# Designed miniproteins, single chains: the designs that were tried, part 63

Each design is a single chain, and the fold is of that chain. pLDDT is the mean over its residues in the fold that is shown.

## One batch from the design tools (miniprotein)

Design m2311
Fold by ESMFold2-Fast:
Structure m2311 (fold): chain A 74 residues (1-74)
Amino acid sequence: SFNERLLELLKKVIAENPDNAEAWKLLGEVLYKQKKYEEALEAFLKARQLYEKQKNDEAVKEIEEKIKEIEKKL
């Protein structure tokens, strides 16, 4: 399916550049749509860590809101 192809592409992007915070965020969003909540949480936690290193407070806040919603599903 489209989502499976998108996941494969995102995993390849992350393999080439593991510090790409946006790719980790998008991976989390795709996994969340597939109801893979634990895997989505891991991807968002990595995105948050990378945005924190970049001192991007707005992106950190956005990711933290997504993490909170996922934790309610677990």
Scores: mean pLDDT 87

Design m2312
Fold by ESMFold2-Fast:
Structure m2312 (fold): chain A 76 residues (1-76)
Amino acid sequence: VTEEQAKGGIEIIEKDPSLSEKQKELAKEALEKILAGDAEGAYEALVELARELGIELSEEEREAAREYSRKLAEAS
């Protein structure tokens, strides 16, 4: 994920009127953590975002999210 792509994503998130303020905060936090190379912080923000969206993640889905967060942070 490039910094420019993440900035574009943040602007889209902030302008989306269908998202709650809490959901916007968590989505932006996940992108910011990925850019900072903080895979665990990104994973935590994504899990909380899923919870705020009413999505219950299984243990396997949480493990997959953690691995993807790690790969994205490493690629930044």
Scores: mean pLDDT 74

Design m2313
Fold by ESMFold2-Fast:
Structure m2313 (fold): chain A 64 residues (1-64)
Amino acid sequence: MKKKIKVKSPGTGIELEIEINEDGSVARGENEVDGKIYTASAVVKDGKKGELETPVGVVERDAE
């Protein structure tokens, strides 16, 4: 099953909810916050039992 995690963007400090596949790939990394869409393309794993630490490739765009 897909796992939902909350991670904090290192640049903006915005909390993102990311949906992860069982293989660790990002199934859904798009979040709408304050009229902007933030998309995470990957998450860097911490060495702690596969815990995800930091979203990578976070892109901001205006929401429509």
Scores: mean pLDDT 57

Design m2314
Fold by ESMFold2-Fast:
Structure m2314 (fold): chain A 98 residues (1-98)
Amino acid sequence: SKEELEKKLKEIMKEIEEKVKEAKRLYKEALKVSEDILRAIGLGLRVIGLEFEARLLYKKALEALKKGDIETAEEYLKKLEELLKELEELIEEIKSLL
């Protein structure tokens, strides 16, 4: 349903925002202790890129949902779920620099 999909979009975006905060915290720590500063910088830029992409996908999902385009909104939800997985993998890469 439209209401169920809106709820799922809000829940996934909240989880992504929490993971972005964790990634940024770990990235700042990695910059202080890592011998590979260029890799630490590169991973931090990827965090920023994923944060930007998540906001854009969420905006597009809400616009589709407002128009009653449930199929398009569901496709953006799937992309947000995959982005969350990429963000979790990126967090593990950042942890490898600690």
Scores: mean pLDDT 88

Design m2315
Fold by ESMFold2-Fast:
Structure m2315 (fold): chain A 60 residues (1-60)
Amino acid sequence: REELLKAALKATKEGMEKYPEKQDEISKAVAEALQEGFREGLSPEEVYERIKKKIEEVMK
């Protein structure tokens, strides 16, 4: 669980650094991916990748 939160935090920082004006959209993407990760029992790496994909989808 702690490792999932660390992976999510790392992906969030990278996303916010890349897209500083899209912080609200990034926060929503992170929340959705993290919630899904907890429910599906995803690994920290899978959560990190899912957050990255969600952020890219929002940014297009």
Scores: mean pLDDT 77

Design m2316
Fold by ESMFold2-Fast:
Parts: C-alpha cells; sequence; structure tokens
Structure m2316 (fold): chain A 55 residues (1-55)
C-alpha cells in the first residue's frame, strides 16, 4: 500500500475507534498504520490517537 492508502485506512479506523474507544483491536491496528504511514514510534502513534480521540 502507498502512504496515501495507509493514511486513508487509518482515518477509517480512527472513525470506528471514536465510536468504540475501548476497542483494543482497532487501537492496535491504527497504531500500526500510523507507524507505517508517518514513520512514528509506538509512543508518538499512541499520543496522536489520544489527541485525535479528544477532538
Amino acid sequence: KTIEELLEEAEKLLEKLKEDPNNQELKNQLIELLKKALDLSDEQAEQGIENLLKE
């Protein structure tokens, strides 16, 4: 997948995670996609998800 495809998939997972924020499976999938798409560490991806869930 291209970076653009990974980011689109991550956005879809984020929307699902906003509907079910305790879904650990979705959270883990989103972390992995953000790490691949944006070359983030685990901590950076987790922090990014937490920030996006607040907004």
Scores: mean pLDDT 76

Design m2317
Fold by ESMFold2-Fast:
Structure m2317 (fold): chain A 76 residues (1-76)
Amino acid sequence: GPAVTVTAVSGGTAAVGEPATLSATARGTGATTETGTDTLQVVPREAGVHEVPVPATVTVDGVTSGAVGNSTLTAT
């Protein structure tokens, strides 16, 4: 199948108990080059720096594949 890699992740900051939106972008190359960006909304329950896996999917040459980017959420 086509090679799929994470090319970008976005981190976030939030107050404890407030939502933050994180994102990851996957890129795949086959006969065409395609990108897919997915978002994940999280609500931190504890102050500190949290590592959050954010899955992203992309469809290349009719095949849907995923990759996971690690994003950082800082809660205060």
Scores: mean pLDDT 84

Design m2318
Fold by ESMFold2-Fast:
Structure m2318 (fold): chain A 66 residues (1-66)
Amino acid sequence: SKKEAEKLIEEAIEEAGERTPVTGDPERDIELGREKTAEELLKKAKESKDPEVKKILEEKAKEYRE
């Protein structure tokens, strides 16, 4: 289950990178990248039926928003 969560985290980071717009402001670009990663992690957590995977993904999303 932890390995499944790690895979989903990697996928979320990759998908967030594809969806993050480049604004030309490095600070904003970093903030947007973190927010998009959190969004993808929460989306995958919602779709997961494994409560362990859900918790790991939700905790990781919180880290990206802090």
Scores: mean pLDDT 76

Design m2319
Fold by ESMFold2-Fast:
Structure m2319 (fold): chain A 74 residues (1-74)
Amino acid sequence: ARERALQALSDPVSRRIAELLQQHGPLTARQLAEALGVSQSTVSHHLRKLEAAGLVRRERGASGETLYALSRNP
């Protein structure tokens, strides 16, 4: 688990996604793509890695959109 989390954060894009989610709260893949200046498919690829590592979770927004947030391990 820890090794997978460290590997997910080794990529600059994944690290920047985590920083944006920490600063701004839940965001859509589109909002992350716009903030990073990359394609939504690139963001989605890194979000899948972060979710698999347990660092990010999906939430449903008020309009039914998929939001991504930092996973809170209690």
Scores: mean pLDDT 77

Design m2320
Fold by ESMFold2-Fast:
Structure m2320 (fold): chain A 64 residues (1-64)
Amino acid sequence: EAIAAYREALRLDPNFINARLNLAVALLASGRHDEAAEEYRIAAALDPDNPDVQRALRERSAAV
């Protein structure tokens, strides 16, 4: 499954922001909202200046 593949990628490189954001998206698609929110939080903590992280957080905030 995609979730397992992203987690394996993050085990090898925990700073791989795109893999973490993709994991969060896959978790949301699976109804695992709390785990997805945690992955977004970790990504923001690791690289708050990353434009992909900033975009994802804005989109989630704007989703009402």
Scores: mean pLDDT 74

Design m2321
Fold by ESMFold2-Fast:
Structure m2321 (fold): chain A 97 residues (1-97)
Amino acid sequence: MKEYEEALKKAKELKALGVSEEVLEKLPPNERLAMVYHNLGLYYYTQENYEKAYKYFTLAVKLDPENELLKKLAEYMYEKLKEKDPELAEKLKKELS
């Protein structure tokens, strides 16, 4: 999947992966991509880039909608965005819905 390859490449460039590629390859495609997006979200959160963190956590939630932790992380990033840029937060929420 091209989306997975692009996300994985970005996570490797940023040293954002907390797991080996061999472990990722054993996971189903949706779980594999969700894990990469989760790690990208965590990376951008540590950089205080709440816009990108919110985007990646929301993408991970779409792939793993039963994961309550990812939902809470996405909500937390949305609140951080609303404090800094409420117009951007609303636009991004609408785009990612």
Scores: mean pLDDT 82

Design m2322
Fold by ESMFold2-Fast:
Structure m2322 (fold): chain A 87 residues (1-87)
Amino acid sequence: DTAFANKDYATAIAIYKAAIAANPNNATAYNNLGNALAALGQYASAIAAYQKAIALNPSDALAFANLAYALKQLNDSASAAAIEAQA
């Protein structure tokens, strides 16, 4: 059931937000927050989380790939292509 899956992602978002509140420099928590937001279709919020993850850890190839995916979902293919070229 999609509704139960969405509840699990909402719980994950709360956990990652708590982790970020405990350590605002936790790049992994920002990337995981972005993944949970993207799973809920909240791509604009996911992009912000992935950008923060990359700012904290510029070597995170998965965060670049996830950012490019989220940008494509918002029909921003040019920005997605530029990010993919940097990954």
Scores: mean pLDDT 80

Design m2323
Fold by ESMFold2-Fast:
Parts: C-alpha cells; structure tokens; sequence
Structure m2323 (fold): chain A 55 residues (1-55)
C-alpha cells in the first residue's frame, strides 16, 4: 500500500539521519550542525509515528 511505502521511505530517512548524526558527533562537527541534524531526525520520527497511527 502507499502507506507502507511511505513508512519504508521514512524508516530509511531516519536510519540515514541517525548515521549522519553519529558520524558528525564522532568527528566533532559544529554543535549547530549537530542540533540541525537532531531536529531533522525528530521531525522524521514524528512523521513516522503519524503515519503509523493511521494504520
């Protein structure tokens, strides 16, 4: 279904953002950049939760 495909896309985005955040933290990237990645990750997770609740 379209909802299932959307969930898979969001799950992939969450995983990608988690990996980027871990790499940024490991490399001592600017805190502002880390905060931006965290905000993007939080938004992606919230969107996944919203779609899941519709199932």
Amino acid sequence: SEKTRRLLELARRVAELQDRLMEAEANGVDPETIAALQAELDRARAEMLRVEREL
Scores: mean pLDDT 83

Design m2324
Fold by ESMFold2-Fast:
Structure m2324 (fold): chain A 72 residues (1-72)
Amino acid sequence: SKEKADEYLKQGLDLLAEKRYEEAIKKFEESVKLDPNYALAYAALGDAYYFMGRYEEAEKWRKKARELDPSL
């Protein structure tokens, strides 16, 4: 459900703030599986990969986020 996707996004953002990037990514992946159009979850995936120094994956997910929401 959309509510469950939002819960996973929030859990991932908490993990991201703790610099637990790999665990955050898993939560964001669960969020986008439940809501494939959740632009914020793709943006969060991009940020997590960027902080890990995985710039190719970061750009892939940031591009997906911008395709869904150009304001990101």
Scores: mean pLDDT 90

Design m2325
Fold by ESMFold2-Fast:
Structure m2325 (fold): chain A 56 residues (1-56)
Amino acid sequence: SIEKLKEALEKALEAAKKYKDDPVVIEVAIHEMKEAGEKYGDPELTEKYIEEIKSL
């Protein structure tokens, strides 16, 4: 569901924002976003969140 996808993406983004100088946390957050996008099937929303992490 889109609500579960959004919850997973928000959680990963918050972790990335909190630990933005930790490359391991950033890599894990992007990986979790990609897995959530594959599971719930919204590539456009998923890519927007990944772009936000890359913009940190």
Scores: mean pLDDT 81

Design m2326
Fold by ESMFold2-Fast:
Structure m2326 (fold): chain A 103 residues (1-103)
Amino acid sequence: LTEISEEKAKEIEEKLKEDLEKLKELLEKGIEPEAVEELLKLIEELLKKSDEELLEIARELGKKLGNTRIVPVVEALLKTSKEAAAAVLAQGLALLKLREEEA
């Protein structure tokens, strides 16, 4: 895929909106501004990694969050935008950090 089909782009957009809305609820319930800086740092670090390293992070993240859909989403995004793939992974890593800090 050199470009995401309009149908797949709409499905990914709807799913991202749902996931972002859930993340906003978590942010409004007590994330410090420091968590936003951490998210931006994660995106920058992820952009330095290879596509295979990003896919490996997606597999581990999917296991820890119990959501294997992260892997095919990241794989599809890597074919069109590495920045979008890094942003999705950074959001998942931030969610995992919140769960670990809650425990």
Scores: mean pLDDT 68

Design m2328
Fold by ESMFold2-Fast:
Structure m2328 (fold): chain A 105 residues (1-105)
Amino acid sequence: VTLTQSPASVTAPEGSTVTITSTASQDVGNGIDWFKERPGQAPELLFRNGQRVPGVDPRFSVSGSGTNYTLTISGVRREDEAVYYTLSTAISPPVRGGGTRLTVV
């Protein structure tokens, strides 16, 4: 299986809404995980199989089914600048999406 993320990069005004999609080449069953990665920091898990990790800001939400999965960030803030990527562990070996770089202006 492959995970294709769109867009590869996005520049968004502070306070706007950003949508990132991940498309799987086949149904990944139990959904996908969403991560936030900043330079010099360990990746932060935001959602596991579509379920919110406790403490994640409610401005972040996920939806999706079958092969199409979406992360939405409402009211974007400068601290949201990061690379966002998907991970599927539904099959072995685990598959990671190419990532989406978010820049806030």
Scores: mean pLDDT 80

Design m2329
Fold by ESMFold2-Fast:
Structure m2329 (fold): chain A 65 residues (1-65)
Amino acid sequence: MAEELEKKIEGLDKVLQDAREWAEEMIKLARENGYGQGAIDRVKAALKATEESLEKVKERLKKEM
């Protein structure tokens, strides 16, 4: 159980890494296609919200087991 939980928590870190790579690619495409700073800021805000949500999940899991 604990080993499987630790593996799932490590999986969240990979999801965050994949989300960062996705965000960087979207920012690149937005710049190449003439999108303004507002579009770039929205991508960055979405990534930050995702990171904060996953950190809360990790903290709760660590407190419970």
Scores: mean pLDDT 76

Design m2330
Fold by ESMFold2-Fast:
Structure m2330 (fold): chain A 78 residues (1-78)
Amino acid sequence: SPAVEAARLAPTDPAAAVARLAALLGDPDPEVRIEAAMYLALMASEGIRVAVAPLRAALGDPVPEVRTLAASGLAQLG
């Protein structure tokens, strides 16, 4: 999965992981977008603030699961 490969970068380069996951939020496959939103939400729960902008964009996704994951991730940044 491209999202899993992107997420594997997070321990060494969280900014690169976020950038790759953000690109995957534009993927035509909704399953890829769901996975990308899930990993971005997990990174946001760890305080990785560069995940904020792509998660905000994901709030507009046509798939309800992507929107729910984005909202959950943003809630963790309190």
Scores: mean pLDDT 84

Design m2331
Fold by ESMFold2-Fast:
Structure m2331 (fold): chain A 66 residues (1-66)
Amino acid sequence: VEINEEKYQQALEAKKQGDEAFLAGDYDKAIEAYDKAIKIFEELGNYDEASSVAVQVLKIAVNKVT
């Protein structure tokens, strides 16, 4: 299978930025970073990782009252 290492690293970085923003209570920034990670994971066909991050985004968005 074709491995897009650069995209995978970008997804991990975006997820990390989301995690850091979430811990800081910056939910807007967390959602933006997680959304970026989700899109990259989906492009890679890594739907398990994309789904995991998407659940976190949905939880944050609902709590924030969007």
Scores: mean pLDDT 78

Design m2332
Fold by ESMFold2-Fast:
Structure m2332 (fold): chain A 92 residues (1-92)
Amino acid sequence: MLEKKVEELAKEVAEVARKSGSSGSTYTVEGAKKYAAYYAAREEAKKAGLPDEEVKEAGEKAIKQVEAGEEEGLKLALKGLEEVLKALEKEK
């Protein structure tokens, strides 16, 4: 179920990005997942008061977790995709 939700949201984000005037034809579902997980991990680390170096490491770790299909990475991707989609909707 989690993998399916991440896949569907990643497709939606890619489609909205394409329609918003970005070169979205080259924007991939995999790229959306990795970017979302990276962003969500960094935001959580910032809220925890971690220094910039550890914030960057948290983001890089999240990308690797998504690439490995790990549940933690997919949860971060889901959170990030929801936040990105809301931001794109607000830009209308």
Scores: mean pLDDT 75

Design m2333
Fold by ESMFold2-Fast:
Structure m2333 (fold): chain A 61 residues (1-61)
Amino acid sequence: MKKPTLEELRFALELLKQGKSSTEAAREVAEKFGLTVETAGEAIHALALNGGDVEKAHEEL
C-alpha cells in the first residue's frame, strides 16, 4: 500500500487550518494527489492523532 508523502500531509494540514472538515480535507487531498479517499482519510487521522505533527504522522503511516 502506497503511503502519503510529507508534501501530501502538509497540504492536508493546510486544509484543516483553513477550517475544512476531515472529510472535506480527505476528498481534496485524494483529488489533488490521485489517492483514494480512504488513504487520504488515514493521513488526516494520523495528523489528528499527532496534533498536526506532519513528521510523526508520516512515521505512523
Scores: mean pLDDT 79

Design m2334
Fold by ESMFold2-Fast:
Structure m2334 (fold): chain A 56 residues (1-56)
Amino acid sequence: DEKVEKLLKAMEKYLGVEPSEELKERVKKAIEEDPEKVDKWIEEIKKKAEEIEKEK
């Protein structure tokens, strides 16, 4: 599940969220339900990270 891995990596890298088994299952279910939203979620994560990075 490349989409699941990409989203989890984005969450870990940009938000500092540790990927847990529960989180991975939730992400997989969400992607299977709405696969087209994956890119939107990644963009939202990046936007949130940019706000945080500006402050450091």
Scores: mean pLDDT 74

Design m2335
Fold by ESMFold2-Fast:
Structure m2335 (fold): chain A 107 residues (1-107)
Amino acid sequence: MEEEIKKYEEILKKDPENVEALNKLGEAYLKLGKYEEAIEYYKKAIEAAEKSGKNIGELGTAYNNLGKAYLKLGKYEEAIEYYKKALEIDPNFASAKENLKEAEEKL
C-alpha cells in the first residue's frame, strides 16, 4: 500500500493531471481509512477528467469512490449526490446503484 502511494505520487510529479494516478491514490488513501485525503485526490481526478474531456470511465469511478469516502465520514447527502453523478455518466454502474440505495437508507 505505501509502495503504491509512492509510485502514484511519482507519476503525479511528472504528470499532475494524470486521472488514473489521482484515482489510484484516492483508492489507496480510502483503504487506509484516510477519507479526507481520498476525497482530495478524487476531486482532483474529477477536475482533471472534466478539464481534458477524456477518461469518462475514470470520471464515473471517481464520483462513485468520492461518494464512498463521504459515506465513511457520515456525510450521507454528499455521498448520494456523488453516486447520482456516477450514474449520470454510466446508468448501468451496478456498484453506484447499490451504494446509492445504501446511502439513502441512512437518511
Scores: mean pLDDT 85

Design m2336
Fold by ESMFold2-Fast:
Structure m2336 (fold): chain A 99 residues (1-99)
Amino acid sequence: MEEEFQREVDDGVAAIVQAIANLGMKKGDYEGAAKLYEFGIEKFPDSPLAPELYRNLGEAYYKLGDYEKAIEWYRKALSIDPNDEKAKKGLKEAEEKLK
């Protein structure tokens, strides 16, 4: 169906956006990466990549030193996928920074 085709296209574009944002993270462009993850979440909210985008956005804010925003995004990732071990670890590390 046309809906299925659009979802496949959206999922493919979400994956490309995530890949470019991940490259930004590796290069230390945490601000650029955060903007791309936010774009992916806003544009493709139904993507199966949404939990990964939330988790990666949390990591980007953690790298920027914004631990409160990092916690918010890790919690959103865990609300969708409660078994995401990377999101659990990131949440714990961000909470420890605010002690």
Scores: mean pLDDT 83

Design m2337
Fold by ESMFold2-Fast:
Structure m2337 (fold): chain A 55 residues (1-55)
Amino acid sequence: MLSEEEKEKVREVARTLKEAGFSLEQIVALFELNFSSLSEEEKKEVIEIAKEVAE
């Protein structure tokens, strides 16, 4: 599971990408690439954060 600091960073990145005009699908794809070293469970968590921010 991600720490509070890690979740904050993920949310900040998602906001930046949304403001830059990226779609939800694009943000999810970028997160999959950027967090490829994380476990599948942790990747699901970052994707959920991206969906909440970019929805």
Scores: mean pLDDT 77

Design m2338
Fold by ESMFold2-Fast:
Structure m2338 (fold): chain A 70 residues (1-70)
Amino acid sequence: SEELKKKIEELKLRKLLLEIVRNSEEYVLERMLANPKTPQSLIDQQKEAIKQTEEEIRRIEKEIAKLEEE
């Protein structure tokens, strides 16, 4: 249905935006690791932020897969 197609497209757009966020967060982590003065607590916080973004992407991927089976 057209409604199902629109819902899938909206989820794909949300996933794309989260992938951009993840790439930005990974770039920040890379710069943090390149700076020997970066506190370990900030590195750990950034790694946790990346993990949370990746978990949200996986949830959306599962929802898309489920809708594509309908």
Scores: mean pLDDT 90

Design m2339
Fold by ESMFold2-Fast:
Structure m2339 (fold): chain A 60 residues (1-60)
Amino acid sequence: MEKTVQRLEEMAKIAEEKGLYEKAARYYDLIARVHEKMGNEDLAQKYREKAEEYRKKAEE
């Protein structure tokens, strides 16, 4: 599970660097879902908010 989160964070960061904000948002959404399944509600909410931030950037 943690290795999966690390890879998703890496992919999100690469997407950010390339200006692919919609893709970054999708990776953060996946990270949030992993934390939801693990019962980490605080972390899940944090990553959901981050995904929404990047979706807004993609829509700008």
Scores: mean pLDDT 81

Design m2340
Fold by ESMFold2-Fast:
Structure m2340 (fold): chain A 98 residues (1-98)
Amino acid sequence: MEEYKELLKELEEAKKEIEERKKKGISFSKEELIEAIKTLKAAILRLENPEISSEELKKLNEKLKKELENASKEELEKKYEELYEKLKKLLKEKLEKE
């Protein structure tokens, strides 16, 4: 339970840093967005399937990286936001099951 609270705080802090960067006119690199998306997807997969092996997760992340490399920065930003909201929802659901 404490793990989910810490992860939620880390997500909210990361979102705040992204908003601060946007306010300063600092654009994200495509590589930064891909890594952020991979991190969010890995967290979602672990929450939805706690039995997923580290090897399987790594293979899924490698496949995802190749798909994301073909996307535009705008598409990557939208994907990041979608995954962020999904992860936040999953974490809140875990915290509510007290």
Scores: mean pLDDT 75

Design m2341
Fold by ESMFold2-Fast:
Structure m2341 (fold): chain A 64 residues (1-64)
Amino acid sequence: SKEIKELHKRYVVEMLLLIGEGTDRILEARRAGDEEAVREAEEELKRQQEELKKKYEEELKKLE
């Protein structure tokens, strides 16, 4: 349906923005040479991606 296509487009855009912002944070931590900060930034990005995917799947299920 049109609603499913629009939901998917929104999901892709939001995911790309998260990756961009998360990558910037990881690169900043790497430049600082802080291994702990790198790990925290990577874990935060992974968590945000999982949360967005879960939200997408829940919204998709309501449209099907």
Scores: mean pLDDT 86

Design m2342
Fold by ESMFold2-Fast:
Structure m2342 (fold): chain A 78 residues (1-78)
Amino acid sequence: RAQELLERYLAEKKLPAPSPEQLAASRATAAALRAIGTGDEADVREYAELMGLSEEQTRRFLEAARETAEWIRRRIAE
């Protein structure tokens, strides 16, 4: 997994491993960027699970992500 590779790399370089809070923040940021870029329900739900969002908040974020992805898709198709 990417985390295991990162931990191994940091150990070889004798650098401190990132804290669980830092790893959680980085994972949430990556999931948010994927959700916004794809508009995919699976990516939105991954972000929602990481952030502990309610079903209502997840639904609203999914709608916003789909609108953003559709806007990008239309611009590329021009």
Scores: mean pLDDT 70

Design m2343
Fold by ESMFold2-Fast:
Structure m2343 (fold): chain A 57 residues (1-57)
Amino acid sequence: MTELELSRRLHELLMQLTPDERVAFLKELAQREKEVGRPLSNEEALDLIEELRKKYA
């Protein structure tokens, strides 16, 4: 997957999240970014969304 395709897929998935899921995503994103000491990549952010969606399914 190209970086452009990853970015587009991330945007699509974010638009499908409920407000509560978005809050959970942002909290987990901030925590993981703090742990790794850098911003997460689009690929890492996609993996995080898929993990959260699987948990809420």
Scores: mean pLDDT 76

Design m2344
Fold by ESMFold2-Fast:
Structure m2344 (fold): chain A 102 residues (1-102)
Amino acid sequence: MAGLEAGAAARFSPAEQEERARELVERALRTVEEGEELELDYSRYNVEALLLATDRLAERLPEDQRARIAALRAALRGEMAEAAGLLGEALAALRAAVEAER
C-alpha cells in the first residue's frame, strides 16, 4: 500500500491522485451496486488499491458519500475474510485425507 501511494505521489499532484482514486472507487461501487460479486484472484491487487483509494478519499467526501465508501470497505474486508476461511477449510480437508491414507 505505502509503496503504491509513494509511486503515485512521484507522478501526480494531490489533485490528480484524488481524481484517480475517485475513478477507481466509482468502478468498484458500480460493481457492488449492480449486484455483481468481486473476484479475489485477479482483484487482490485491485482490492488493496481500492482500500488505499477509499482511505485517501474518506476525509475529502461528504458524509453520505463516506457512508457508501465505508460500506464498500466493509464488503471488501468481508469478502477477503470469507475467501481466507474457505481456503482454510480446503487445506484442513486435504490434510485429513492425506493423514487417513497413512
Scores: mean pLDDT 54

Design m2345
Fold by ESMFold2-Fast:
Structure m2345 (fold): chain A 74 residues (1-74)
Amino acid sequence: SVDEIKAKALSIVRGVAEETKDPEIQELLDKLENAKTVEEFIKILEEVAKILEKQGMNLIAKLIKELIEQLKKE
């Protein structure tokens, strides 16, 4: 379900924000929690994935991209 996928994405991004203390990731987490549509949520997750790849967190970025693809199917 969309809600389960969103909850998984939020949990992952929240974990990364807590671990890294990166203010850019924290800003994106705040935007995710306030997203009004699935389309807005996807756009923010795409930004998260780009930042994670830039920081060398390729496995977490791949997981976020897999969740994005699941959201796009509904």
Scores: mean pLDDT 86

Design m2346
Fold by ESMFold2-Fast:
Structure m2346 (fold): chain A 61 residues (1-61)
Amino acid sequence: MTEIEERLLLYLEANPELELSAEEIAESSGLSVATVSRHLRRLEARGLLVRDRETGKYRIA
């Protein structure tokens, strides 16, 4: 796991009740939307995050 992916997981684990879009996470983390989107998709593929099909938002698995 990359440092960026670790940071994203720590942020979401600290806020497990939140469902956040890639844009919202980018704003909160200081990363670009493109960077966040790439890493969120990889974390979802690993089963560490869940994406809501209706909203497109991510949360801890």
Scores: mean pLDDT 78

Design m2347
Fold by ESMFold2-Fast:
Structure m2347 (fold): chain A 71 residues (1-71)
Amino acid sequence: DEVKRLEEEAKKHLELTREYNEKSAELDAQAAADPSRRRDLLMQSADYGVLAIHHAVKALALRKEAERLRK
């Protein structure tokens, strides 16, 4: 079932979004605690933030496609 496949893929991308957002938050906390590495840690946090956005957008697109196929 194509609709079910798209919904399962969207769910997987939302799980990745949550994981990357959590990683980004952890790096932000580390940056606050370590001034000597703050720039590098903030850059890494930003990279994970971008990955989280990418997967969130992919999940939204997959869910919209599943909805189109249903109706």
Scores: mean pLDDT 86

